# Designs tried in a protein design run: designed miniproteins, single chains. Part 42

Each design is a single chain, and the fold is of that chain. pLDDT is the mean over its residues in the fold that is shown.

## One batch from the design tools (miniprotein)

Design m1437
Fold by ESMFold2-Fast:
Structure m1437 (fold): chain A 92 residues (1-92)
Amino acid sequence: FEQLVQELKEAILAGDVSKAESLLRNIVRTRTNEEINLAFDALEEVAKSSELALSTLQELLARLKKENTDENKYLAFRLQDIIAKVEKERGL
């Protein structure tokens, strides 16, 4: 699990939206609720420290909104919450 979270953080920091999407889908499909929460907490930390990371999450959110699946709704909800928190903390 730690390797998956690290790869997810690296994908987000690199602007690799497709890899980040694939890793997030793997995590939410295969991991416990506690582990899923840890992964989203890690995304929040990375987004707070990097403009590119925040931009990557915004692009991922836009992609998820193109298909109206239950999984995409869940992921979009979690990412919207993170983006809103980061923007508020940055005074946006």
Scores: mean pLDDT 79

Design m1438
Fold by ESMFold2-Fast:
Structure m1438 (fold): chain A 109 residues (1-109)
Amino acid sequence: SLSDEEIDELFKKIATKSAKELLKEEAGVEEDELPAVVKGLEKALNSGSEISKETIENALIAEGVSPSKAKKVADLLDKEAKVRVNLGYGDEQTALKSVVQYYIKDLSS
């Protein structure tokens, strides 16, 4: 669970930073690792009906992202989804899918 202070700080970061900057700052993802992250996120969206922090983490590991970084990426996306839910932007599944889709789009631009 996120505190109100953690929600406010994460919201400020989301509003001011790119997906690439957030992945480097929060998960230690380097620029050369971004293609593997994009492939893992695409795999997580396309594998079944349910998306979760665990399915994202496993998809990232399957694409060659280190377990430590995969966990941090999944945690970041899960936290952003929880911020969206707390702001009234859909349920947890809808919010997490929208966050993953946003990261894929931003990283592919």
Scores: mean pLDDT 81

Design m1439
Fold by ESMFold2-Fast:
Structure m1439 (fold): chain A 91 residues (1-91)
Amino acid sequence: SAVLTLEKVGDKLVATLSVETGPNERLVLLIFDKLGNTLAEKTGGPSEQTVTLSAPWEEASKALAYRVTYDPATGKWTVELLATLEVVEVP
C-alpha cells in the first residue's frame, strides 16, 4: 500500500511518499500551487521506497504521487497514480 503524508515544517510543506518499490519502478512526487503550476518535483531512484519533497507552505495547494514502471519486454514506461492530497490547515 502507498502512503502519502503532508506536514508543515516551518515555512515549508513537506510531502513524503512511501511504497514498496522494485528495480524497474520509480516514485514520482509533485507539489502544485493553486493555479496548477508545478512548485516542486522529485523522481526517486530504482528500489527507492521513500521520496521526500518540500515547497513553500503559503504557495502549495496539492501533492500528487505516481509510480512509474519500466517494462523490459516492451521497452515502455507506464504511469500509476498512487495518491492525491490537498494542503489543508491542521484542525
Scores: mean pLDDT 84

Design m1440
Fold by ESMFold2-Fast:
Structure m1440 (fold): chain A 64 residues (1-64)
Amino acid sequence: MTKEQIELQIKVYEIARDSTEFLIERIKARHGADAQAALLAQLEASRDELDRQIEELKKQYQEL
């Protein structure tokens, strides 16, 4: 994988992360944190997984 391909993949995952964060905040604002606890937990887990993948890609970028 080239550095350019890794940079693009990081960008795509950052956009996905930001979109997930936006959705979390919208749900909290509309329903309150407690009302949709299970859905919010699932979305927060997805956000955390994207953060882990972004960090892994950044490490791969530094090794190239």
Scores: mean pLDDT 80

Design m1441
Fold by ESMFold2-Fast:
Structure m1441 (fold): chain A 81 residues (1-81)
Amino acid sequence: MEKEKEEEEILKLGSLVAKRFQDEMDRLRAKIDTPENVEKLGELTRKAAEILERIASAPSVEDAVNILKEAGYEEVIEELK
């Protein structure tokens, strides 16, 4: 297994998840006129940062995949392969 290829796959997973979070944030921003939606956007932003950091720090693609499954973004895994 090539280390560079594994790192590339992890980065690709992170990018795909970041895109999904960005889309979710954009939807919330369209409704940000309420304090509840502002709080929800903040929570989503923190969740995104935590998940992306865990993926970037994953020692293997398998660990990154497990993080995504735990977070409910396993659909992103299908786009990797």
Scores: mean pLDDT 75

Design m1442
Fold by ESMFold2-Fast:
Structure m1442 (fold): chain A 71 residues (1-71)
Amino acid sequence: MSDREKALQEFANLLQQYIQAKVDDAAKAKQLEAQLQAFIEQNPEFREEFLQALALADGLAEKLLEQKKKA
């Protein structure tokens, strides 16, 4: 369904920006985290999926930040 696909795509776009900001811009990452939380609250039917995706994104950002420090 188009509305569900749009919601998932918007969340994915915010997650991608959030992961990148966690590595490059801590202040922007904080703003994007607030936007992601608001999006989860607006779409309660996907709450568990979105929270799992956010947790995975945090793990990926942590790995990228570690690699940046080693490179």
Scores: mean pLDDT 79

Design m1443
Fold by ESMFold2-Fast:
Structure m1443 (fold): chain A 61 residues (1-61)
Amino acid sequence: GTEYVFIPPAKIKPGETLRDVAEKFLGDPNATVLVNGEKVDLDTLVDSLPSDAIIEFEVKN
């Protein structure tokens, strides 16, 4: 089944992209990412997102 993991913004360093976060927490720099339920580009800087944005990555299993 498809599962999503929420990454708290407080765990993300300034200057990291969503791809950097996916690689760091999931080991997969090509993971599907949703921001506020919408699929976004992994090369998006997290600092460009609203501070209250809900960031979720697709996890296999």
Scores: mean pLDDT 77

Design m1444
Fold by ESMFold2-Fast:
Structure m1444 (fold): chain A 84 residues (1-84)
Amino acid sequence: SAMLEEARAILERIEELFKKLKEALKKGDLEAAEKYLEEMERLLEELRRLVEEHPTPELREILLRAELLLGLAKLMLGVYKAVQ
């Protein structure tokens, strides 16, 4: 379905940003990591709106995966800031 394709595309973009965030932290680039997190948060909000409009089990699972990635990104960034 078009809605599932859109949701999957948003999740893939979030996954790509998460990889970029991890690489930025490995290089000590906190500013880049924070920008990637902000973009991930914006995409998550888009995905939440899509799921609110079309509350199917498949879309809810995609949203859960995206929320877990953002949770992990926030944790990693928080730990990095605490040890710098």
Scores: mean pLDDT 90

Design m1445
Fold by ESMFold2-Fast:
Structure m1445 (fold): chain A 116 residues (1-116)
Amino acid sequence: SARDRAVEAAEKAAKAIENKDYDGFLQALYEFGRALREADLDEKTRKAVEEMIRAAVIAYLENKDYKASAEFFEGAAAVLRGDKEKAIEHMKKAYELAKDNPKVVEELKRAIELLE
């Protein structure tokens, strides 16, 4: 399904970040965006995932905070699987890694609000 492809792409993005594979990251991000567009998601879930991915991209590209970025992608995958508790765990871990970045913190707060 499109949702399963979005999960796979989010996990591939996290792995590419951990492996310092920039080209793999860009490909996974592209595949994720396409799959998310096709996925049958309620608006609240879609917006939460989009805010998590914005935070991930900011952490990765602007701050080189690779660990926080990977945690946001793993959190997005958990949301798409319907595992809200695991998604919140990943978001808390990303917060501790990126709490000094106000842009990342703002996107994280929006994602948590949308999931509550």
Scores: mean pLDDT 82

Design m1446
Fold by ESMFold2-Fast:
Structure m1446 (fold): chain A 68 residues (1-68)
Amino acid sequence: SDLEKAEKAYELLKTLRDVDGASDEQLVTVLTWILSQMSESERKILLEILYKDPEYRPIADAAEARLA
């Protein structure tokens, strides 16, 4: 489902940051690529998840700016 794909992407970003020590810039790059591969509905759900998390809100904002 679109929700499951969005949840998996969110878990991937958290793992990259918390386990692999990815920088905010690296997370923005990965998220921008993920969003570019997603449908409109998948993208909307993922962004809603990220915007509810204060730690990922700036990363979501930056990724959206790159796609605009």
Scores: mean pLDDT 85

Design m1447
Fold by ESMFold2-Fast:
Structure m1447 (fold): chain A 83 residues (1-83)
Amino acid sequence: SQFKKVSIETLKTMMKNFPMPKKHFIDYVKRSVKSAADKTGNPKLKAFYKQLTDSKSDNQKMQVIADMFGISVKTLNDIINSV
C-alpha cells in the first residue's frame, strides 16, 4: 500500500540520520507506538503495542515491527544495519 511505501522511506531516512543499535530501535518504536495509541485511541496501534510487549525476544519484536511495515524481518534488519 502507499502507506507502507511512505513509511519505509521515512524509516530509511530516519535510520540514515539517527543510526541506533537494534535494541534502541525496538525501544524507540515501542515508545512511539504507545504514544500514538494513547493519543489517537487507534485499536490497530494498541494491538501492535500489545504484540511488542508480549514478544519474548528481540527477534520476535523485530518480526512484529516488520509486519507493521509490511516488510520482511530481513529487509527491516538491512534498513537498521544500513552502513
Scores: mean pLDDT 74

Design m1448
Fold by ESMFold2-Fast:
Structure m1448 (fold): chain A 64 residues (1-64)
Amino acid sequence: SMEEIARYGAQLILDLPDDELEDDAKQSPVSGELVKLRKQLKDKPKSEQIDKLADAILAAVKAQ
C-alpha cells in the first residue's frame, strides 16, 4: 500500500547518517522538506517521527 511505502521511506530518512543528510536534502525540494522535518522531530519519540515523516511523504506523493 502507499502507506507502507511511506513508512518505509520515513525509516530510510531516519536511518541516514548525519554526514549524508545534507546531500539527501539537495536531491529534490521534497527531500529538503523531509530532512528539515527530521531535524524538527529529533527530540520526539521514534514512533511520532515515523508517523509524521510518513504523513509528509504520502502528502507529497498525492500532490504530484
Scores: mean pLDDT 78

Design m1449
Fold by ESMFold2-Fast:
Structure m1449 (fold): chain A 110 residues (1-110)
Amino acid sequence: MIIQEEGVVPTPEELAAMEKRVKERAENIEVKQLDARTYVAKAIAKSTDPEEIAEVARDLARILVGRLAPPGARLNMIVQVSENEALAAATATVDGRTIASAYAEVKAKP
């Protein structure tokens, strides 16, 4: 399933809550900054529920975009959900210009 979502870059308080959820729901979290505007993350979800795997991917992408973009900036997200994996791609824009991107790959625990 492919889901497109629009919103805003979360507040620092919302990002802290997301970071707590990710730490509780995922392990083997790897984050790499590819350039000044781009993060890539990989993680293993502790759950095999596709919705919980997707939530971890969404939270990771939002957290990483939130490191580069101000709260309230326009956020576009695409989430691809499979039985045992979710891929989230998030971009933040200001005045039509992309200022941050993050990609999160989250797999179910084997």
Scores: mean pLDDT 86

Design m1450
Fold by ESMFold2-Fast:
Structure m1450 (fold): chain A 57 residues (1-57)
Amino acid sequence: SIEDFFRAYGAENGYSEAVVRDALALFEALMEKVGLEFSEERARPILDTIAEIESRA
């Protein structure tokens, strides 16, 4: 599932549960609002960006 990918990728990269949660919520909102289709190539940069933002908060 989409959630399983976000959790697995987050764990592999040492991202916090907060990063995974917030990135997943943003991606799901984009899928609903703009019809964005899931792909790992689209999910990875969103996770990486949220991790970078939260590391600096």
Scores: mean pLDDT 83

Design m1451
Fold by ESMFold2-Fast:
Structure m1451 (fold): chain A 61 residues (1-61)
Amino acid sequence: EMVKVSLSVPNNKMGEVTDLVNQLGGKILSEQYGDTTVIMTVEVPANAVKELVGLGGGVII
């Protein structure tokens, strides 16, 4: 089951999050850039959300 999640990710971790999403068979839906963080909205398997949060991002919704 796929879920849509918004993550607040440090800019320096964006590449790692992108790579993990692709490895999990998910996709990136949007990116909103800030000075030190980027808000990434992604579609991933529900059980993969914990791993994405573990990369130093915060789950927004």
Scores: mean pLDDT 73

Design m1452
Fold by ESMFold2-Fast:
Structure m1452 (fold): chain A 56 residues (1-56)
Amino acid sequence: MTPEELQKAQEALEQLLAVFEIQVQDHAKIKAVLRKYGYNLSNVTLQNLVQKVALQ
């Protein structure tokens, strides 16, 4: 992914976690919701994004 695409995916993840009250540890649910909104992330990329959001 480009840095711009990664930033956009991170912002979408932050919004989706807040709106749907999804736990950051529920990677399967996060991945399913992101895919529904057009973000097809690998498991490694998803783990890295979740880690960055959790460390904020």
Scores: mean pLDDT 69

Design m1453
Fold by ESMFold2-Fast:
Structure m1453 (fold): chain A 100 residues (1-100)
Amino acid sequence: TVEELLARLDSLLEKTDNPFLKRLIEEVRQILLDHPENAAQVEEIIDMLEKVLEKIEKMRALVDEYNKNPDNEQIRNEIKTLADEVSKLVKEIREKLAAL
């Protein structure tokens, strides 16, 4: 299970260009290596990280669409909603990591 979780974290590192997310993923990876007994809690954090990356990819697609149609208020509002959801998830991830 630890090896499978490490593979998931390595996949997430490959998928993101964001240096803050890379640092967060590396922190989760190090905690798993240092404390394999916390694998179940780390798996929950990895599930949350996967949701963060999915939302960021959706935001990237919407930003590209918005740049072609800058008067589209609906696209702007969807980007803001996704950004807020990402912020909340990152906060929850940090709180869960601090509890380990």
Scores: mean pLDDT 88

Design m1454
Fold by ESMFold2-Fast:
Structure m1454 (fold): chain A 97 residues (1-97)
Amino acid sequence: SASTAAEKEEMAKKLKEEIKKILSEYLEKVKAGEKLSEEERELVIAALAFYEYLKALEKGLPVEEAQEIAEKVYRELKAMKEEELVKKAEAALKELE
């Protein structure tokens, strides 16, 4: 018998570790005063939107509603200034600690 709940939780942990790595590397570059590429910004935006998707699923929201939340967050993040994006990344990283 497949414990689908335990399998989903383990997958969520691995995905959160990947997100944590992306956000940590981003914040380290920002603190070092490094110039970020458009590709690095897009990766961070995608990671943050996907993290909101995972949180919505963990709260028991249907996949369709979780996708709508992720799409909304993605659009909001894409319109943000760098300082706002940094604050979002820092908040997400604290949640992932």
Scores: mean pLDDT 83

Design m1455
Fold by ESMFold2-Fast:
Structure m1455 (fold): chain A 85 residues (1-85)
Amino acid sequence: MKAEEERKREEILEEVKKKMEEIEKELEKNNIKFSEEEKENFKQGLEEIEAIPEEELEREARETMGMTAEAYRLLAKKMYEMALK
């Protein structure tokens, strides 16, 4: 039933978009710029998140951010992309 997967994917995208908007607002408000060290930390964090088993990551994502594992991975990827700009 592909319609259920599409709805879940849209929910994940909306959840990530909302979190990214909140993060961007905080960065702009505080005039925060990412250093080379912070960019490397985001890259390492993304690699670590991608290496974590999905079940384990889902638990951590829900406990820390209230998100699904998929949304958490997507958020980490978007954070790294933002830091590179």
Scores: mean pLDDT 73

Design m1456
Fold by ESMFold2-Fast:
Structure m1456 (fold): chain A 65 residues (1-65)
Amino acid sequence: VLAEAVAAAEELLAAGASVEEAARRLADIVDPRMEILEARYEDGHAVIEALNSRGERVTYRIRVP
């Protein structure tokens, strides 16, 4: 699930989608209850900070092609 979500987000970024769009797609696949706190570009990566359904803060780093 996570690997598939990351791949889907990478494809959206490669197609020119926004970081916010990629973050929403990732969240919908991994954990539909996940709250996106921030989505930004940092050092050639899209960085997504979120609060998962268990109340844990998680960070995803996705390589921007």
Scores: mean pLDDT 79

Design m1457
Fold by ESMFold2-Fast:
Structure m1457 (fold): chain A 94 residues (1-94)
Amino acid sequence: DAAHGGGAAGEGMGIAGAIGGAKAKLEGNTATVTSTGLEEAEKYIRAGAENAEKGGGAKAKKEGNTYTLTSSGSPAAEAGIRGGALGAQLGYDS
């Protein structure tokens, strides 16, 4: 579902950022997550993006090492994506 998909995307982003493997940027309802090339981080980002799209909570687009996740308009999905992107940003910058 949308809430589950958004939460999964957020969790993947947060883990990737925490291990220093991703940088995240949040713009409105869109989170842009760029892998630093760490395979484990990319696996978390990919799994989160797949779950978000499968659940209908977000649309995922991959361009090289960058994943763009756009909320489908569900407030719960948006909150999950937003929280994950902020968590990834804080984890990477720490």
Scores: mean pLDDT 66

Design m1458
Fold by ESMFold2-Fast:
Structure m1458 (fold): chain A 58 residues (1-58)
Amino acid sequence: MKEKAREEIKKLIDEYGLNSITDERIKELAEKFGISYDEMRKIALEIIEERVREQLAA
C-alpha cells in the first residue's frame, strides 16, 4: 500500500509540481490508501527530498 501512495505522490509532483502537494491533498491520499495523515505526510516529505536530490544529481 505504501508503494502505491509513493507512486501517486511522484505522479502529482511530475505532472503539477511540488506546490500540488498540499495538506488537503495529503489528507485525500491518506483516506484513499487507508493510512494515517501523519504517515502520508512523512511519505510525501521523503519523496520531495528524493526528487530534490535527483535534480541536484542531474
Scores: mean pLDDT 78

Design m1459
Fold by ESMFold2-Fast:
Structure m1459 (fold): chain A 72 residues (1-72)
Amino acid sequence: MTIELDFFGHRITVTPAEGKTIELKPDEKYKGVLVVVDGKEYFFSLISLDPETLAQMIEIATGAKVEIERTD
């Protein structure tokens, strides 16, 4: 299962680890994404982090495979 989110000029693709459930929630106020894994919430800024660093941080926090690209 792959989850895709296009938000604030970023295309975020997340493939959860087997047996894990992930939800992506865009945050318009802080220009970021809230990643929910097994009821734990992690916020990542789309303004302060480059796509490569952001993808790496989400992978470390969630164990998922993450790809992020600029759409604008």
Scores: mean pLDDT 79

Design m1460
Fold by ESMFold2-Fast:
Structure m1460 (fold): chain A 88 residues (1-88)
Amino acid sequence: AEEGIENAKKAKEYAEEALAAFKAKDYNKASEYEGKALIYLQKAKENATEESKKELEEAEKAVSEFLSAMLTDAVDRALERRRKRLEE
């Protein structure tokens, strides 16, 4: 129970740090925190209990928000490069 809650909280914190680093365009730190968030999320899932369910759901939401931000940025950058090429 305690390990599941702690791992879920760490996954959420690392996911939030990854998102902050990504928004700051520090892609190396974003990648490092992403890896840590995913490792702790996996550990939280393996040690999941009824008591850790809320923290696990919050951690999964934070990781999902980070991954969605990365996907949106990647699409926007691809569209911007394509638009620039068509104008040049």
Scores: mean pLDDT 81

Design m1461
Fold by ESMFold2-Fast:
Structure m1461 (fold): chain A 83 residues (1-83)
Amino acid sequence: SNLDKLEELYKKIKELFDQIMKAIDQGDLDTAQKLLDEMKGLYKEAKSLPVESKEEALILTKMGLLLFMAESELWVAERQKAA
């Protein structure tokens, strides 16, 4: 179902988020960027699916928030490394 696909993508995005945070914490910004690009690809796939319920919309919103947080944390880390 569409909901099952969104939940599977959300699980993968959560796993990537944890890996990105770990890579940032270890100073491996190149790996963090690569993982962020993978996360963006999964989010693009999720946005291509029809949203027909409030539950589906909430899952998609949670994915977008994780992507925003990962992108923001990587941006801050890159700035700190450059300073």
Scores: mean pLDDT 89

Design m1462
Fold by ESMFold2-Fast:
Structure m1462 (fold): chain A 74 residues (1-74)
Amino acid sequence: GSELDERERELARLAEELLKKGNSELIKEAERLAEEEREDRIVTVENEERERVLAITAEALRMIGALLSLELEK
């Protein structure tokens, strides 16, 4: 199965909390952290499994962003 290392698990939990609260500041912070880790891991670690885990985290953050965008577009 897909597995997160400790940092990616922390980001996944943040994403879950953001979905629950719909907080734009937390979403921006989580997206920034996920992007930084994604870029660093792509360069440093040649591992497809890690890339999939990061992609799942990024998708979760994107969903949260889309929900906030829908609210803002009202």
Scores: mean pLDDT 63

Design m1463
Fold by ESMFold2-Fast:
Structure m1463 (fold): chain A 88 residues (1-88)
Amino acid sequence: MQKEIDDLLERAIKVVEDGIKEAKELKKQGKTKEALFVAEVSIGMALILYGVAKLLGKKYGVELNKELVEKFEKALAEAEKLIAELKK
């Protein structure tokens, strides 16, 4: 169960990081609306994965990996900053 929860957290981090990268590339192409959509959808998907990881952790008495949680929160903050910049 620990490995499965860690895999979910790593997937959530990757979804946010990949979404940020794609959104930045779309913005450079002048596709600001598409960039915003990709960033927002990526955050939504990542939050679902993180929510599942939290539910499994609670159900099986497994603590979430602190380093992965911190990395995820940092990636979310970066994505939220990008969304704020795209809305200007």
Scores: mean pLDDT 86

Design m1464
Fold by ESMFold2-Fast:
Structure m1464 (fold): chain A 71 residues (1-71)
Amino acid sequence: SDAAANAAAGGAEAARLATNEEAKRYGQLGSDYGRRGDAAKAAEYNRKAAELATNEKAKISAEAGSQAGLA
């Protein structure tokens, strides 16, 4: 679905941009689950990435991925 694909993209971008390991790990999980079509889990892991991200760009990307997975 577009929701899962968009959540995967947001998680991948968050993982790329994140400056702390926890946000990078959760963004990667959001991307992995989104690529598998699990929009709900992608949204959950992207939300965790957004909460833990220490830089604004990663937080914004993770937040967008979380919202996409919930759509």
Scores: mean pLDDT 87

Design m1465
Fold by ESMFold2-Fast:
Structure m1465 (fold): chain A 82 residues (1-82)
Amino acid sequence: SDEELRAQLETEYRVAKEIKEKLLKDPHGLSPIEVATATITAAGLEFMADLAIRKSDDPELIALAEEAKRLAEELKELLKKS
């Protein structure tokens, strides 16, 4: 359902955004385990965003999903520098 997709996407987006903010303040602040979990978070956010774009016709949800895909890519790039 769109409500389920939206709720999950919003939750994953919030977590990814917090990780991004932490990396921007301290690029080397994540432990190896935290880097691994952040990598999984970025992949999960991308997967959920792609699912929402493919399955939903709600323009607000699609816009959120596109924003989430951008955040996932930004997070992946920051993690490469960690």
Scores: mean pLDDT 86

Design m1466
Fold by ESMFold2-Fast:
Structure m1466 (fold): chain A 75 residues (1-75)
Amino acid sequence: MLSDSAKAAVVEYIRREVRERLIAAGVPEEEAERVAEQVGKTVEDLLNAGASFGEAAATGAALTREAIERYRAER
């Protein structure tokens, strides 16, 4: 299991990556920040439930992709 400090660092890293990816895809900064925070919480919950870093990162990537697709579909 990751230490609490390592979990916090992973969550912060994924949150920043998600935010940057959403902004690069054309999502407004305020919306990107909200989605990144929500994805970060999901990743934190997975890590606390004993998921590996790889599993948590894969879930974060999938949620980011879904958010981009939903944003673009709504036009």
Scores: mean pLDDT 80

Design m1467
Fold by ESMFold2-Fast:
Structure m1467 (fold): chain A 99 residues (1-99)
Amino acid sequence: NDEEIQRLIDELTEKIKETGSGEVRVEGVSLSDMLLIAQTAAQEAGGKAVVLGRTPAGIRVRVVVEYDPEKKESSVSIEVDGDTPEARALAAQIARANA
């Protein structure tokens, strides 16, 4: 739901503006939408965005995006929690994409 994603971006952006870092928790959101939320909020607020959530497949993920305003660069860290075959497969895909 685009309205829910925008609400999460707005909430996270305001938290980062107030403290330099913000966190939101989501359920049933895709990894790509979690990345979109974190990257958009971090870049708009100029700080660190954390999205903790479960994908629609039930995989727990932690997405951290930190925007460095001096370098105008974002760092991205994605952690997959769990030992299910699906969680291991997602972690392996992320590791290969970052290699």
Scores: mean pLDDT 80

Design m1468
Fold by ESMFold2-Fast:
Structure m1468 (fold): chain A 107 residues (1-107)
Amino acid sequence: VLEEVERLVAEYEAGRISPREAAERLLELARRVRTLAEAAAVFGALSTIAAELSVEELRELLVEFLRAIRDPAIREAVLALARAFLRRVLSPEDAEALIAALEEVAA
């Protein structure tokens, strides 16, 4: 998973794949996540493409990512990372609305 995430980020930064293609490939990698380090790498790559996504696309992508993670402890860690990320990059109103939707999915 880690090597595949690094390769994906390199292709995205080189302009070889679109933000949507990168998101789809990262969600497939999320289904294979087994460690906190792998979850952090996938989340880091997702946050890199997030600036090119609408609030609605970001919501859908993060919901799908949380659903793809099978381990509850890893899912909780990703939710914590998502809260911190969203509060930094979105308005307070948009951040709290999106966080509430993610918490409902994680429950």
Scores: mean pLDDT 75

Design m1469
Fold by ESMFold2-Fast:
Structure m1469 (fold): chain A 66 residues (1-66)
Amino acid sequence: SLPDPVEVEGTLLLMQGVLALKAGDYEEAARYFERAAEVFSTNPKYQKEAEWARRLAEEARRLAEA
């Protein structure tokens, strides 16, 4: 069976955000996590993933402003 396009796109954006976070590029990480949250939010099935991505974006933004 084919994976859900929302799951695939959202997961790839989360992975890019994590890579940016590990590189110390907090602004880039925040943008990827924000995009992941937006993608996951298009389908109620991924509400928990959207909420997690929003929390990651908030933390990355906090680190970028420090």
Scores: mean pLDDT 88

Design m1470
Fold by ESMFold2-Fast:
Structure m1470 (fold): chain A 62 residues (1-62)
Amino acid sequence: STDPELRELLAREVELTLRLMGLASEIAHSPEPSPELLAEYERVAAEANELAARIAELLAAL
């Protein structure tokens, strides 16, 4: 059985990935992306990196 904490983190990773894809699409299709849009992308990317590190720690404990 999958660890409930790991399942929750993997579900969150999917959510963050979809959000990053949406933000990346907006940036790519904008002739001049706003500083706010770029800052939001960087913020979500940082959250995704922290989540990936936590997932890696839990997987290493298996």
Scores: mean pLDDT 84

Design m1471
Fold by ESMFold2-Fast:
Structure m1471 (fold): chain A 93 residues (1-93)
Amino acid sequence: SMTEGLKKARELIKEGKVELAYIILSDAVEAGKESKTAEIARLYIILAEAYLELGKKEEARKYAEKALEIARQTKENREEIIAEAEKVLKKIE
């Protein structure tokens, strides 16, 4: 499931296996892209948080901004997703 994949990706990041975590998240994003926009936006937020933990501010900003773009086209959970993405962007400052 997507939830299971997200948990596994977070565990891989904690283990320092960032490349594997990125691949798993990227596959989940691609698989979900055609049907569940809100979930895709949340996947981008998780990627942004992961890159921020690694000190990669530019990548974190890139994925947080992608989450905002997707959230603007999604009515469900829009406010929550925007708030989460903005929190990541604020931490990059």
Scores: mean pLDDT 73

